# Ledger of designs, part 52: designed miniproteins, single chains, continued (5)

Each design is a single chain, and the fold is of that chain. pLDDT is the mean over its residues in the fold that is shown.

## One batch from the design tools (miniprotein)

Design m17784
Fold by ESMFold2-Fast:
Structure m17784 (fold): chain A 79 residues (1-79)
Amino acid sequence: MEEEIKKLEEEAKKLESQANIYRGGADFAERAARYLEETHPERKEEIEGLRQVSRDLQTEADKYEAEAKKLKEEIEKLR
């Protein structure tokens, strides 16, 4: 029981860590898009490309956060 719960907790932490990496990437891409929009507004394709990357990374982060939350709820049920 304790060993199984510990493995689930470690898996939840890995999922949360991965979500944080994707969130960081999304924030970076959005900042880069804003910087380009302010300094080189003519680079519309690059700006939209960076915003699309940000949206895609946010979607991935949301998936990992949802899976981590689900695992945490299952851990609570086992206690």
Scores: mean pLDDT 85

Design m17785
Fold by ESMFold2-Fast:
Structure m17785 (fold): chain A 95 residues (1-95)
Amino acid sequence: SLSDRIAAAEQVVGEILQKASTYFLEGNGDKAKALSELGNRGLELIQQIKDGRLSLDQAKEELKKFSDELIKKYKDNPEVVELIKEETQRLLDAL
């Protein structure tokens, strides 16, 4: 159901933001920043779905566009790029 997808997406976003905090404390600022940006965008998109401003398909498309921009930003760090791809796919699968 839509409610189940929202709950699953909220859980994934929460995990992404927790990982961002962990990477920050471990001194991995690039992974921390990338996951913080991805997680915050995820929260915005979930809120727009809840407000009836975006469909699930529209939110997925916006998430893909944001992920592509984030990958370009971190293109010189392959570990960060892989992490962005992995966490973006987890969030897309939840939505």
Scores: mean pLDDT 93

Design m17786
Fold by ESMFold2-Fast:
Structure m17786 (fold): chain A 83 residues (1-83)
Amino acid sequence: GTATVTLKGVKTEETKEAIREEAARVSAETGAPFTIGFDDSGTATITGRVAPEGEVTVETEGADVESARAAMDALLAALLAAA
């Protein structure tokens, strides 16, 4: 399946760094490659193909370092539970 995480309101380099670090961690834990996109509107999109089949979508507003890590942890937990 496909996993997509959308984080809105990503305003700081610290939050972007946390997102990159957590996406790499989720990739390592699941074995699935994740692609990260940042746009100039403050939206971060993390997308990966995952097994088993299914779709996981996570969205949050006003993303800071803590909310970004929580979103990535929720994604990892969902992917590990689905495996």
Scores: mean pLDDT 75

Design m17787
Fold by ESMFold2-Fast:
Structure m17787 (fold): chain A 72 residues (1-72)
Amino acid sequence: MELAKKFDEAVLKADIEAAKEYGEKLIKSLPEEEAKKARELLDKTIEALENGDYVSAIEYAAEFRKLALEAL
C-alpha cells in the first residue's frame, strides 16, 4: 500500500507535516470506529516526533499501521 509506505518514510525522516498528511489519508479510508482509534495513535506519533522521542514515535506508528491495514 503506497500511503502506508509514504507514512513510514515520513516518520523515519521525522517529517511531521508529511506524516500528518499521509496519516490523515489513511484514516479517511477506515470505518468510523477504527478511524477514531487510528486518530489517537496518529496524534501520539506526531507528539512523539515533536518531542524528539523517535522510539515512541516508531512504536505508535507501527500500531497505527497495524490498525489501518487490519481495518481495510
Scores: mean pLDDT 82

Design m17788
Fold by ESMFold2-Fast:
Structure m17788 (fold): chain A 64 residues (1-64)
Amino acid sequence: MKQVVVEVTDAKGNSKTVTVDASMTEIRSSLENDNIAGGALAGKSWEQAGIDVEDATAKLLEIR
């Protein structure tokens, strides 16, 4: 497990940065797109940010 920094943006364009634990598999899948939507890492990030998942986006910023 690594810690990753994710930027979560809601439907109105408000953004919040969260840090979540990620596996190498989750990191690999997120690197293929600017948006990690549809993966377990996106789900964790939305939950930590406390935003509605409808029309939310998540972007991987940093791997620690």
Scores: mean pLDDT 67

Design m17789
Fold by ESMFold2-Fast:
Structure m17789 (fold): chain A 71 residues (1-71)
Amino acid sequence: MKKKTTVFPVSVSLPADATEEEARRLALQKAEKVAEHFKKKYGADYEISVKVTRTPEGVRASAVVKATKEE
């Protein structure tokens, strides 16, 4: 079986006074907009994964949108 997977990274950086939940929510919102675009354009199933990291300088959230279509 042939599978085509497209991966699109989304990142959000917030100040140190922001919460990890805020960073996760913003990254997820951006990732969902990208996923909706892939769903409409390619008709593919998609999955979103989010990772949040806190540093003394701030909070960083990274989201990855994976769109998979069987060919």
Scores: mean pLDDT 75

Design m17790
Fold by ESMFold2-Fast:
Structure m17790 (fold): chain A 72 residues (1-72)
Amino acid sequence: DRSRLLRELDRELDKLLKEGKITEEQAKLARQILDDEFDRLLQENPDLRLTDQQIRDLSLNAIKKAIEISKK
């Protein structure tokens, strides 16, 4: 699941970077946020299986959070 999350995140990040909607620093932060969030979810449920929709939602939320944090 982590590899699926990172692939989806990288796809969204590549698109946003090409469109000039985020910075490289925001992209790096989004990857860190996603890793931390996934580790937290695994601690709560080690047998966690993510749907494609959940993977997309987690990836988009990590990007939104990175953008919000980097604005400060």
Scores: mean pLDDT 79

Design m17791
Fold by ESMFold2-Fast:
Structure m17791 (fold): chain A 73 residues (1-73)
Amino acid sequence: ATLTVGDFEVRAEKEGDTVTITVRKNGGPERTYTVKIGEDPIPVARQIAEDFGVSLEEALKIVGAAIKAAESL
């Protein structure tokens, strides 16, 4: 699934209990992360926040939206 969260393009792919999240901002570099459904999203959100220079709140919004989109597949 592909979705937009603010200025971010987010692609979410589900394989079993694992969600692969690819994040891109305004045509910039892509970064890929993995999270398990039911796992604590904070560590992945911190990584996104640091990589893109955004708040932890914004990064958690990205992770939550990606997981929700992947669950709909």
Scores: mean pLDDT 78

Design m17792
Fold by ESMFold2-Fast:
Structure m17792 (fold): chain A 83 residues (1-83)
Amino acid sequence: MEEELNQISDEGFESVKADALEILEDPEVRKLFESLPKEKQKEILYETQQEMMANRDQFKNEEEAKAFIRSVLVERIKKEVEE
């Protein structure tokens, strides 16, 4: 499907972005993320979601999942800003 390459609809994007901002407890990182173009924000969120799903069985609890997602988001945001 055409949406397969970007599974986050506009409504889904706002929901996932809100969750990501909650996970990103560092205000500096939140600011960097929100400074990125919407298309780059969507790419980061999509890739982070795919990586989370790929590692779903590795998480013992919700806090481990959140820590993993936060680390992936921070790394991707910093890479995008650096490039």
Scores: mean pLDDT 73

Design m17793
Fold by ESMFold2-Fast:
Structure m17793 (fold): chain A 91 residues (1-91)
Amino acid sequence: MTSQQLRDQAQSHLDQARQAIRDGNGQTALQHIQEAIQLAQQLQQLGDNQSAQEILQEAIELSLELMKKAPELTSQAIGQVLQAIGLQLDL
């Protein structure tokens, strides 16, 4: 799979997460954020660190918005944010 294909898939998941947050579907939003983070990890494995950082930054922003609107999901969302921050520090 190419870096562009992974980036396009990650962006699609982030767009779906934004829509789910607007619709009040916190669990659906969290699932899409998690998929985007996994795709960012694959981008790092391919050496596309810049695209991975951009996706992780958007995922962090959406996770913070989700925590604000759905506090009951906070523990799982924090776990994903900590994973993303760890990957950014390695770069």
Scores: mean pLDDT 75

Design m17794
Fold by ESMFold2-Fast:
Structure m17794 (fold): chain A 81 residues (1-81)
Amino acid sequence: SMDFRRDAILTASSASVVFLQSMVAKRLGQPVDLQKFREALAELKAALKKAQEDPTVPDWIKQDLAQEVATLEAELAELEA
């Protein structure tokens, strides 16, 4: 449903803020807390799995959620490098 996309956007937006804060901390030589980012990614992956198993969820929402997961995984990999 449309609610899945809204929830995914809010989750991704929250994770993007954590990513930005983490990049600022890294730039300032401060320790980076990756746990919060990993938790946000796990939450989005759970939402994607639930959406994929629900035949009433439109394919474009499933595709949008998959793209958000891929984006956050790439961001986490960059922070861990």
Scores: mean pLDDT 71

Design m17795
Fold by ESMFold2-Fast:
Structure m17795 (fold): chain A 60 residues (1-60)
Amino acid sequence: SGNELVREGAEAARAGDVERGAELMKEGTGSDDAWARRGAEAAARGNGSGGGAYVLNGSK
């Protein structure tokens, strides 16, 4: 399942590794780079809910 990878990606992005976070989110969701990048960027800005929204939207 990709949800755990997306959560780890969001945590990595919040820690300052936005690109690493985006790669993890992309791996977990199978989504486009832009979609994963937006999720990681939102998490890096302190929007944990942003990452969650991307997961929810990508899952269903």
Scores: mean pLDDT 65

Design m17796
Fold by ESMFold2-Fast:
Structure m17796 (fold): chain A 76 residues (1-76)
Amino acid sequence: AQAEADRAAQAAEESLKKAEEYFNKGDFVNSAKYLTAAALQAVAGLILDPNHPRAKAALEKIRETGKKMDEKEKEK
């Protein structure tokens, strides 16, 4: 069922783009919501197809965005 993995990867890519957009605007609440959605979608894609290149790329970018959010939390 590659179609399901492809759809999950595409959804992860779209959610990640929104997470990055909100993060750059300083809207960390919406950024966190979209980042969480992107991570769940990327993981779902990898469960369906462990070698899915789009899902792997999305997960890598999600990790980098998450690291930037952690830096903001450490400001406290």
Scores: mean pLDDT 78

Design m17797
Fold by ESMFold2-Fast:
Structure m17797 (fold): chain A 80 residues (1-80)
Amino acid sequence: AEAVREEALRLIDETIEKLKKGQIKSKDEAVADLGRISHLLLEAGAPDEVLFLVAKARQAVLDGNYEEAIKLLEEIKERL
């Protein structure tokens, strides 16, 4: 369980850094990363509120609102 949580945190940190630096190759890459984060968090037994924040972050990425996506990802980290 711990290893899955640590992997999720690592991917969240990587995604935040990519978004902050504008180093996203495409919205599809960011959406795929968020999908993997969601899967790992589900495996780790994260509560529905945290999974909902991942869904909101995905929508923010699709909308091109990377600042909101970063804030949502940072909130997810606070709840893990």
Scores: mean pLDDT 82

Design m17798
Fold by ESMFold2-Fast:
Structure m17798 (fold): chain A 67 residues (1-67)
Amino acid sequence: GAGEEAFRAAADKAAAVLQAARAADPEVELTQELTVDGDVIEGTLRAGDTVVRVKVDLATGKAEVTV
């Protein structure tokens, strides 16, 4: 559904940014904090100084990715 597609798109975008950060510094630690509340998934992903925030509403298919 639209929410699953939005989640996949947001995850792919976040992964690309984090992979680029790790390519620049392979020893940087990757951390992630994910919260699921009903149909809303919020997360903060970090690789060194690179921070990616994601918010996906699985019911509406709305996704926000901030770098």
Scores: mean pLDDT 79

Design m17799
Fold by ESMFold2-Fast:
Structure m17799 (fold): chain A 62 residues (1-62)
Amino acid sequence: MTLEELMELVGVRDLAQLKTFLRQVAGVDVSAADEAELVRLFEEIRRYGREHPSERSPLRPA
């Protein structure tokens, strides 16, 4: 995934907005991160979400 594709997918128009978004969702400071680090972090977040899309299936009465 490229930085441009990432920004389009997230719905932001600027690198600064992307960094703010990733900081909020990842809970880490990415203000000094380069483009490759931002893409990598987002890919990891997406991969985790794809593997755990609904946290847990409600199989039990709770």
Scores: mean pLDDT 67

Design m17800
Fold by ESMFold2-Fast:
Structure m17800 (fold): chain A 68 residues (1-68)
Amino acid sequence: MEKQKKLEEFEKKLDEIRDITLKVAESRMDAAGLTPEERARRLAELEQKLDVFKENSLKYRKKILDEE
């Protein structure tokens, strides 16, 4: 039970990092004068990279929790 909650909490933290990272990137792109379409494209690329990071991080965390 608690192992599941720890994994969920970790995922929530990853989602928070994702949200902050995307907001910072969006702010920088806005300051650079990118078009909304270019912003959306670059954000989608960043989201893809963050998705891979999240998947790998969750697999690793689950492995550690399974050891407990």
Scores: mean pLDDT 80

Design m17801
Fold by ESMFold2-Fast:
Formats: sequence, structure tokens, C-alpha cells
Structure m17801 (fold): chain A 81 residues (1-81)
Amino acid sequence: SLLERAQALFAEARARLSEEDWLRALAAFGRAFDEAIKTVSAAEALRIGGEAGAAVLEALGHTEAAELFREGTRLAAEALA
């Protein structure tokens, strides 16, 4: 399923990161999601949150983890839509 694939991608991203860097990505995701959900659908808010979390991971030098995080949130958003 899309959710099982999303979970696998998140697990792989998490395994590549420190606890601190993972939590920074989740914090960025949550802030962006909370703002977006006021004006867009839940699925679109997940995509926007995913991009924000991925951007933080890229800024920290974790390009591969950023791609996994972005794809995971995209699949989760697709499952919700």
C-alpha cells in the first residue's frame, strides 16, 4: 500500500539521521503543515510540510534523507487524497 511504502521511506530516512536532525525535520514539517491546513486540503498540507522538512534536512547536508522524507510525505498525501 501507499502507507506501507511511506512508512518504509520514513524508516530509512530516520535510520540515516541523528535524533536531533530528525526532530528538526519533524518540527519544520509541523509548522508548515499547521499554517497550510488553514487554507488548503489535508493532502496538500502534508505535501507542503514534507517540502519544509526536506528543506531542513538538505540544509543540514542530508540530501538522501531529504529525498526519502519528501517521497514518504508525497505517498502519505496521495493515500489521504
Scores: mean pLDDT 88

Design m17802
Fold by ESMFold2-Fast:
Structure m17802 (fold): chain A 74 residues (1-74)
Amino acid sequence: SPLEEEIQALLDELQRLEGTLSPEARARFAAEAGRLLDELVAAHPDEADSPEFSLRLLRRWVELARRLVAEEAA
């Protein structure tokens, strides 16, 4: 399905971006990614197991990883 394809594409991109981060930046990513998960679950508690929720979360995590990669490249 288009939704499953987008989720897989985001997972692949996230894995690629994480692979470029230093151990320190990966620790920062883990902490901030966990905070984003907690915030999204608090906003939508009954949707946390939906594919749409996973898609929203993965988009935010990819954006975070891109920002951290850019910060380390500067």
Scores: mean pLDDT 84

Design m17803
Fold by ESMFold2-Fast:
Structure m17803 (fold): chain A 87 residues (1-87)
Amino acid sequence: GATIAAGATVTATLTFTAPLTPAQLAALRQALSNLPGVADVVVQQDGRVVTVTFVTTQDMTQDQLANQIRNAARSIGLTVQSLTVTV
């Protein structure tokens, strides 16, 4: 996949089977904030769609980021139906 440079603003759009609770949203924000090379995480929900905006602090691939985001969601018991990463 394409390389995302350090300092880039990234938008990840996650779709779930049901809307997340406030507790699940907080847990997701925390899990994503703990990812290496990710800073300034903002999470917004519209129904079943969660939009995450963050800044990269190191060079990484889109595939690496997508895998890290899916793994972070899985670590807190969430199943991501679809994921799109946009720079």
Scores: mean pLDDT 86

Design m17804
Fold by ESMFold2-Fast:
Structure m17804 (fold): chain A 113 residues (1-113)
Amino acid sequence: MEEFIKAVEEYAKKLLEEPFKDVVINASKGELSKDPKLQELSLEIYKLGQALLGYELEGVGIERIMTLHAGAGSLDPKELAKFLVEMVKRILEENNYDPEKATKALRADIRDI
């Protein structure tokens, strides 16, 4: 649990480092895939998602994750990390703290956004 939460916090902090703040703003409009530089950032987000959350992300999933982050209402890494931690806690609790089921549920939530 603790290591998983720390991974989510580090993932959120990476997304809000410059230039990721601009990516978060543009993702709220579904525009992530229109710029070659944003495609490179999508690849880095994909790598972070695989390494830190243990799940595979595709282009559409990455754009939805960025939209979810923008939905936190703050581009401050600390506030976004809190938002993600609370979201992940909720998903884990709803899935009886099974990391595999929680990861699948998180992926589904990202897809439905």
Scores: mean pLDDT 49

Design m17805
Fold by ESMFold2-Fast:
Structure m17805 (fold): chain A 92 residues (1-92)
Amino acid sequence: DLAEMQAAAERLRAELPALVAETEAYLAGLPDEEFRAALREYVRALVAALEEIAAMALAGAPRAEIEAAQRARAAELAPLAARAQALYEAYL
């Protein structure tokens, strides 16, 4: 249902600034510069991907196009997530 997708996209957009602020506060507390930089890069890419997909849903883009964008963004995010995870595990 397009209306449900649009409602979800509006909720995500409303909640996203608070999540970003909470993430930046967390990052500021991290002593490891390399991990902090990698996690910040991942979060910035994730936020951009979520905003793009939300904009497509709100504009009424076809489901197939939204799903294609989700797959493309997930593929781009995977190496960034892997790098942040590897640095986190090395820190522990």
Scores: mean pLDDT 80

Design m17806
Fold by ESMFold2-Fast:
Structure m17806 (fold): chain A 97 residues (1-97)
Amino acid sequence: SSSHELIDQAEKSLKDFAKRHAKEHGLPEKLLQEVLEAIEKLAETLKEANPSPREIAVLFAGLTIKMIGYSESLSPEEFARKFIEEIEDVTELVKER
C-alpha cells in the first residue's frame, strides 16, 4: 500500500540522517544503535496502527523539522538523546490515535 511505502521511506530517511550525523560529528556506536532501534520501533508501530498517508506525512515532517533544529543547536550526544525522545513521543501518539 502507499502508506507502507511512505513508512519504509520515512524509516530509511531517518536512519540515513542518524548514520550521517554520527559519521560527521562522532557518536558512540551504542548510542547510534539506540537511535536506530527507536526508529525501527516507530516504523513497526506505524505499520500496526495503519494510519492514513496524510497522518504519516504530517508526523514525519514534524519529526524531521525538529531533528534538523536539534542537529544545528545541540552536541552530538544531546542531539541523539533528543532524537530518541522525539521518536518515542511520536510512537506513543501513533499508539493513542
Scores: mean pLDDT 82

Design m17807
Fold by ESMFold2-Fast:
Structure m17807 (fold): chain A 96 residues (1-96)
Amino acid sequence: AEEIKKRAEEVAREGEETLKAGEATIAQSTDAATLEETAKRLQEKAEEVKAASDEARKTAGIESGSEITRLDAVASKLEELAEQARAKAAAARAAA
């Protein structure tokens, strides 16, 4: 459906925006609490992107191959960045 395709496109774009914001926060912040919150946001967005990918797979009318590939790539990058944020937060906690 139109709404499902639009939602998938919107979620992919939001995921990409969250990824860029997370990268900036990780680069600029040394505060453990901020990094922990950033990791949580990145992980939550990764789950949302995965859910959108699953929904796209269920909808026969969506151009699924390209859309699913984009969503899966964004989800993987968000999970990797969440891991980096958690590692930096742990290092900040240990140093404090």
Scores: mean pLDDT 80

Design m17808
Fold by ESMFold2-Fast:
Structure m17808 (fold): chain A 83 residues (1-83)
Amino acid sequence: EVVEELKKAVEELRKAVEAGDIETAMQYLARVIRLARQLGDEETVKRLDELFKEAVENLDDPEKQRSYLREAAEIAEEAVKKL
């Protein structure tokens, strides 16, 4: 079930963000974006895709990457609450 996969991916994204594991957080953010796209949540996809791009563009700035990933986790969590 795509909804259950999305919920798990969002939980893992939050855990990775809290752990400061940027690589794992980026991996789960990509998964969240893919699953949200499958559900037709285009607004959430646009917002998360922009934050993913910002995190990639700031690879040399871990503080900025963590900030973008925390914002992405918050957006993803709000999207899941509406399901």
Scores: mean pLDDT 86

Design m17809
Fold by ESMFold2-Fast:
Structure m17809 (fold): chain A 65 residues (1-65)
Amino acid sequence: MEVARETGAVISIMAIAYEAGGSVRIEGDEVIVYLPEKDKKKNEEAKKRMEEIAKEAGMKLRVVY
């Protein structure tokens, strides 16, 4: 159950990041999301959604612009 939850969370975070024009990297137990600086409102909305998903799955998330 825990592994399946983490996998689903990563897929959801990747989908949100790519929709926002960004990319995702996994380093150890941390998910790193790179977002373009061009749209602050879209970035804030994407960041909030990704942080909620990561929190629900018990994962560490870092957002980089």
Scores: mean pLDDT 75

Design m17810
Fold by ESMFold2-Fast:
Structure m17810 (fold): chain A 92 residues (1-92)
Amino acid sequence: EKEVKEIMKEIKQKYLEKMKELAENNDFTDERREELEEEAIKEVKEKVGEEAAEKFREELEVQREVAAKLREIGDEIDKRLKEEQEKKKKLE
């Protein structure tokens, strides 16, 4: 159990570092993300097993849904802040 947790941690860290590199290089696309997800899931399957790989796939799916909602909220907040800033400049 302890060994499995350590392997999973290493795979997750490697995946996050690769995702960060894609974002920093402005190469973050859905296709590149899916390639990295499938690579990480395959590594979990090979090193840990099928059940762990299925759980990791499900975890990544939930994380994508959360990230999509956070982006939507962030875009709305940014738009609202810009509108408030323009209104203040127009009144001063």
Scores: mean pLDDT 75

Design m17811
Fold by ESMFold2-Fast:
Structure m17811 (fold): chain A 73 residues (1-73)
Amino acid sequence: AQDAANQAAVRASKITIEALEKAGGDVEKGRELAKPQIDALVAATPAVASLEVEPGLDENGNPIVTRARVTLA
């Protein structure tokens, strides 16, 4: 269960960073692009009830994940 949650968090972080890159650093657009992919990941992962990933940019404007939270089912 915990390993599946950790794997889901890693995948969601990658999805979020890629969405931010596609959005050109627009955090709101990055959230919109990542949302359906993260929702699909949660639906495909029975051990995970919810998954929250907060996109952000570092001081140089590089895409980062500022927070990731996994709730187990």
Scores: mean pLDDT 79

Design m17812
Fold by ESMFold2-Fast:
Structure m17812 (fold): chain A 70 residues (1-70)
Amino acid sequence: SLNDAVEELLSQRDEILAAVASLKSEEDKQKFLEVFSGLLEKILKHPELSPELAARLRALFEELKATAAS
């Protein structure tokens, strides 16, 4: 299900954050955030997505933006 797929994605939270932190160019960071944001917007609008997982996805995106800004 979508919820199962999102839960698996969230289980990789630390690895995703570490990967973004390892990016050296501002262009690569911006491109990653643009692609992630586009996918996230579609997932967040899906009626099957649980409110708990939606909140966790929003939190992850805020952490990714903060990590990219560092």
Scores: mean pLDDT 83

Design m17813
Fold by ESMFold2-Fast:
Structure m17813 (fold): chain A 100 residues (1-100)
Amino acid sequence: PPVSVRNAPPSEELVEKAAEALRKAAEEAGIELDEETVRRMAQEAAQGILALLKSGVPEEVAIALAAKELADFLVEEEGLDRETARRIAERVAREIAKLV
C-alpha cells in the first residue's frame, strides 16, 4: 500500500474488518458487545496499531501494546475478567496487524 501521512485515520475497510474480528472473538468467548462499542473499539485499536507501525514500532510490539489497551478497556468498561479480555484483545490486535 502507498505511504500515508503519520496522522491519517484508518481506512473504513480496516475498521470494518477490525470490528468483524472483535465481534467474532467476543462471540467465541460467549460475550455480547453493543455494535457501537464494537465499532468504537475497532477504530481505536486500528488507529493505535497503524500509528505504532508508522512510527517504526515492530509488528509484535505494536500488537502487544494495542492488545494491552484493548484488554484494559474490556475490563474497565465491559467488566470482563482480565484473562478473557487479554485473549480477545490479543486475537483482535493480531488480526488488525495482518490488515495494515
Scores: mean pLDDT 78

Design m17814
Fold by ESMFold2-Fast:
Structure m17814 (fold): chain A 65 residues (1-65)
Amino acid sequence: GTKVVLKAKKDFTLVSSPPIKLKKGEKLEAEILEELEDGNLLIRLLSTGQIALVSKEDVEIIEEL
């Protein structure tokens, strides 16, 4: 998938195990594995390899790695 820098648009919790809390403006390096029809992204965190689900409304793609 495409490797990107995601920026949190608001405070929210990633759907992951364990859950990951993000604050507005926090950046996350991730690989986009799949874009789902419901507007969610299935991602892999580059730092941990952890898989997470995130809404496209909650994040902004600011850079492609």
Scores: mean pLDDT 82

Design m17815
Fold by ESMFold2-Fast:
Structure m17815 (fold): chain A 68 residues (1-68)
Amino acid sequence: LVEEALALLRTPGRHTLLSEDPVADTIQIAKQIKADFIVEGVPGGFRITITESADGFVAGASVDILRA
């Protein structure tokens, strides 16, 4: 899941991943992002959005990490 989310944040667009633990997975993903990003609460989990392109991450790419 963490590696999948990081790969999706290097790809333009909106993406969704299902997680057994959205809190823990969002924290682990956030620790590995080497670009400016925001995290927002959404129904069922969190949304991570890259705000500035850096280190292969793409500005505007987002991943929703939602409870499975």
Scores: mean pLDDT 86

Design m17816
Fold by ESMFold2-Fast:
Structure m17816 (fold): chain A 85 residues (1-85)
Amino acid sequence: TEKLLELRKKASVIISLPDIPAKLRRAAALVMSGHLEEAKRLLREAGIEVPDDASAEELLEKIAEAAGISMEELKEKAKTVKVKG
């Protein structure tokens, strides 16, 4: 439950970024709604390779990478905001 809330926050941040392509934003929304198979299909359609057994976290990581944002950079941003807040 707590882990799902944290993943939802992460996806919300990714979806809210204005420079993210619409397909990637939709894929993130599908991951958060539990439609992992549909999210995988959209990512593959966009030319992004994902394993068939990829977790929600792995899918969000691939989306961040495809959007030109590294997961490591997102984690650093979240950590900086946490320290400030």
Scores: mean pLDDT 61

Design m17817
Fold by ESMFold2-Fast:
Structure m17817 (fold): chain A 130 residues (1-130)
Amino acid sequence: MSEEELLELFRRFVDEIYADPRFAPMRELIDAEALKVPSFYDLIPEPVSLDTLRERLDAGEYKSPREFIRDVMTLILEYLIVYPESHPVYEVAVELHDRFLAFIREHAPELLPLVEEVGAELASEIASIK
């Protein structure tokens, strides 16, 4: 698959998730101060939202599949950090992760090892701060 075809698939994924009301909380940046978790910014200094993903895609800022995957995984991780496992929004973040893996498995299965690698790198970075 060409880089141009990959970027088109990434745009399609973001647009599909953005249009789904289940993921409405993820359209805008998380308000960690309103949620009383200001320490969140120590773990995730550059938060991302679906709006961030769309803006970066439109501006041509993603130079590799890795950069896009990292932003998607960061978005998911933000909600897993801020919300307890019992919270409905935590479950929505798990659903987004499942939807992303299913999308990659269907359209670009060659990227699955890269998704796993980026996820492990993010988990390691956060563990080093905690």
Scores: mean pLDDT 82

Design m17818
Fold by ESMFold2-Fast:
Structure m17818 (fold): chain A 56 residues (1-56)
Amino acid sequence: KLSREAVREALASEGIHRVPESTLTALANGAGPAFAYRRFGALGVLALERAKRLEA
């Protein structure tokens, strides 16, 4: 659904760097907001929604 690159860029825009490849793959494959929140908190959720808007 999402590209791993879009997710990486969105996370970097929120100050989240050095994200594991497995985490980027999970988010790109639709792991969803709860997964993003557990991993990075509210900024992770904001990044995921931004990535969806950029790709949609």
Scores: mean pLDDT 79

Design m17819
Fold by ESMFold2-Fast:
Structure m17819 (fold): chain A 70 residues (1-70)
Amino acid sequence: SEEIEKVLEEFDKLSKQYNEIVDKIREAIAAGDEEALKEYLEQWKKFVADNTKKEQELIKKYRELQEKER
């Protein structure tokens, strides 16, 4: 289903953005850069806060589409 593919593409975009922030956190930890770590942790917290509802809505839509196609 093209609709399922679009939902998965939106999940992939969110996952990619999340992984980019996590990778920056990992790099800051490896470098011992406490200032960069603090900035990236704040970015991570904001990303989670801003995107939790969208992720839940995408999960619900994915389940509804899976139910219709089975």
Scores: mean pLDDT 81

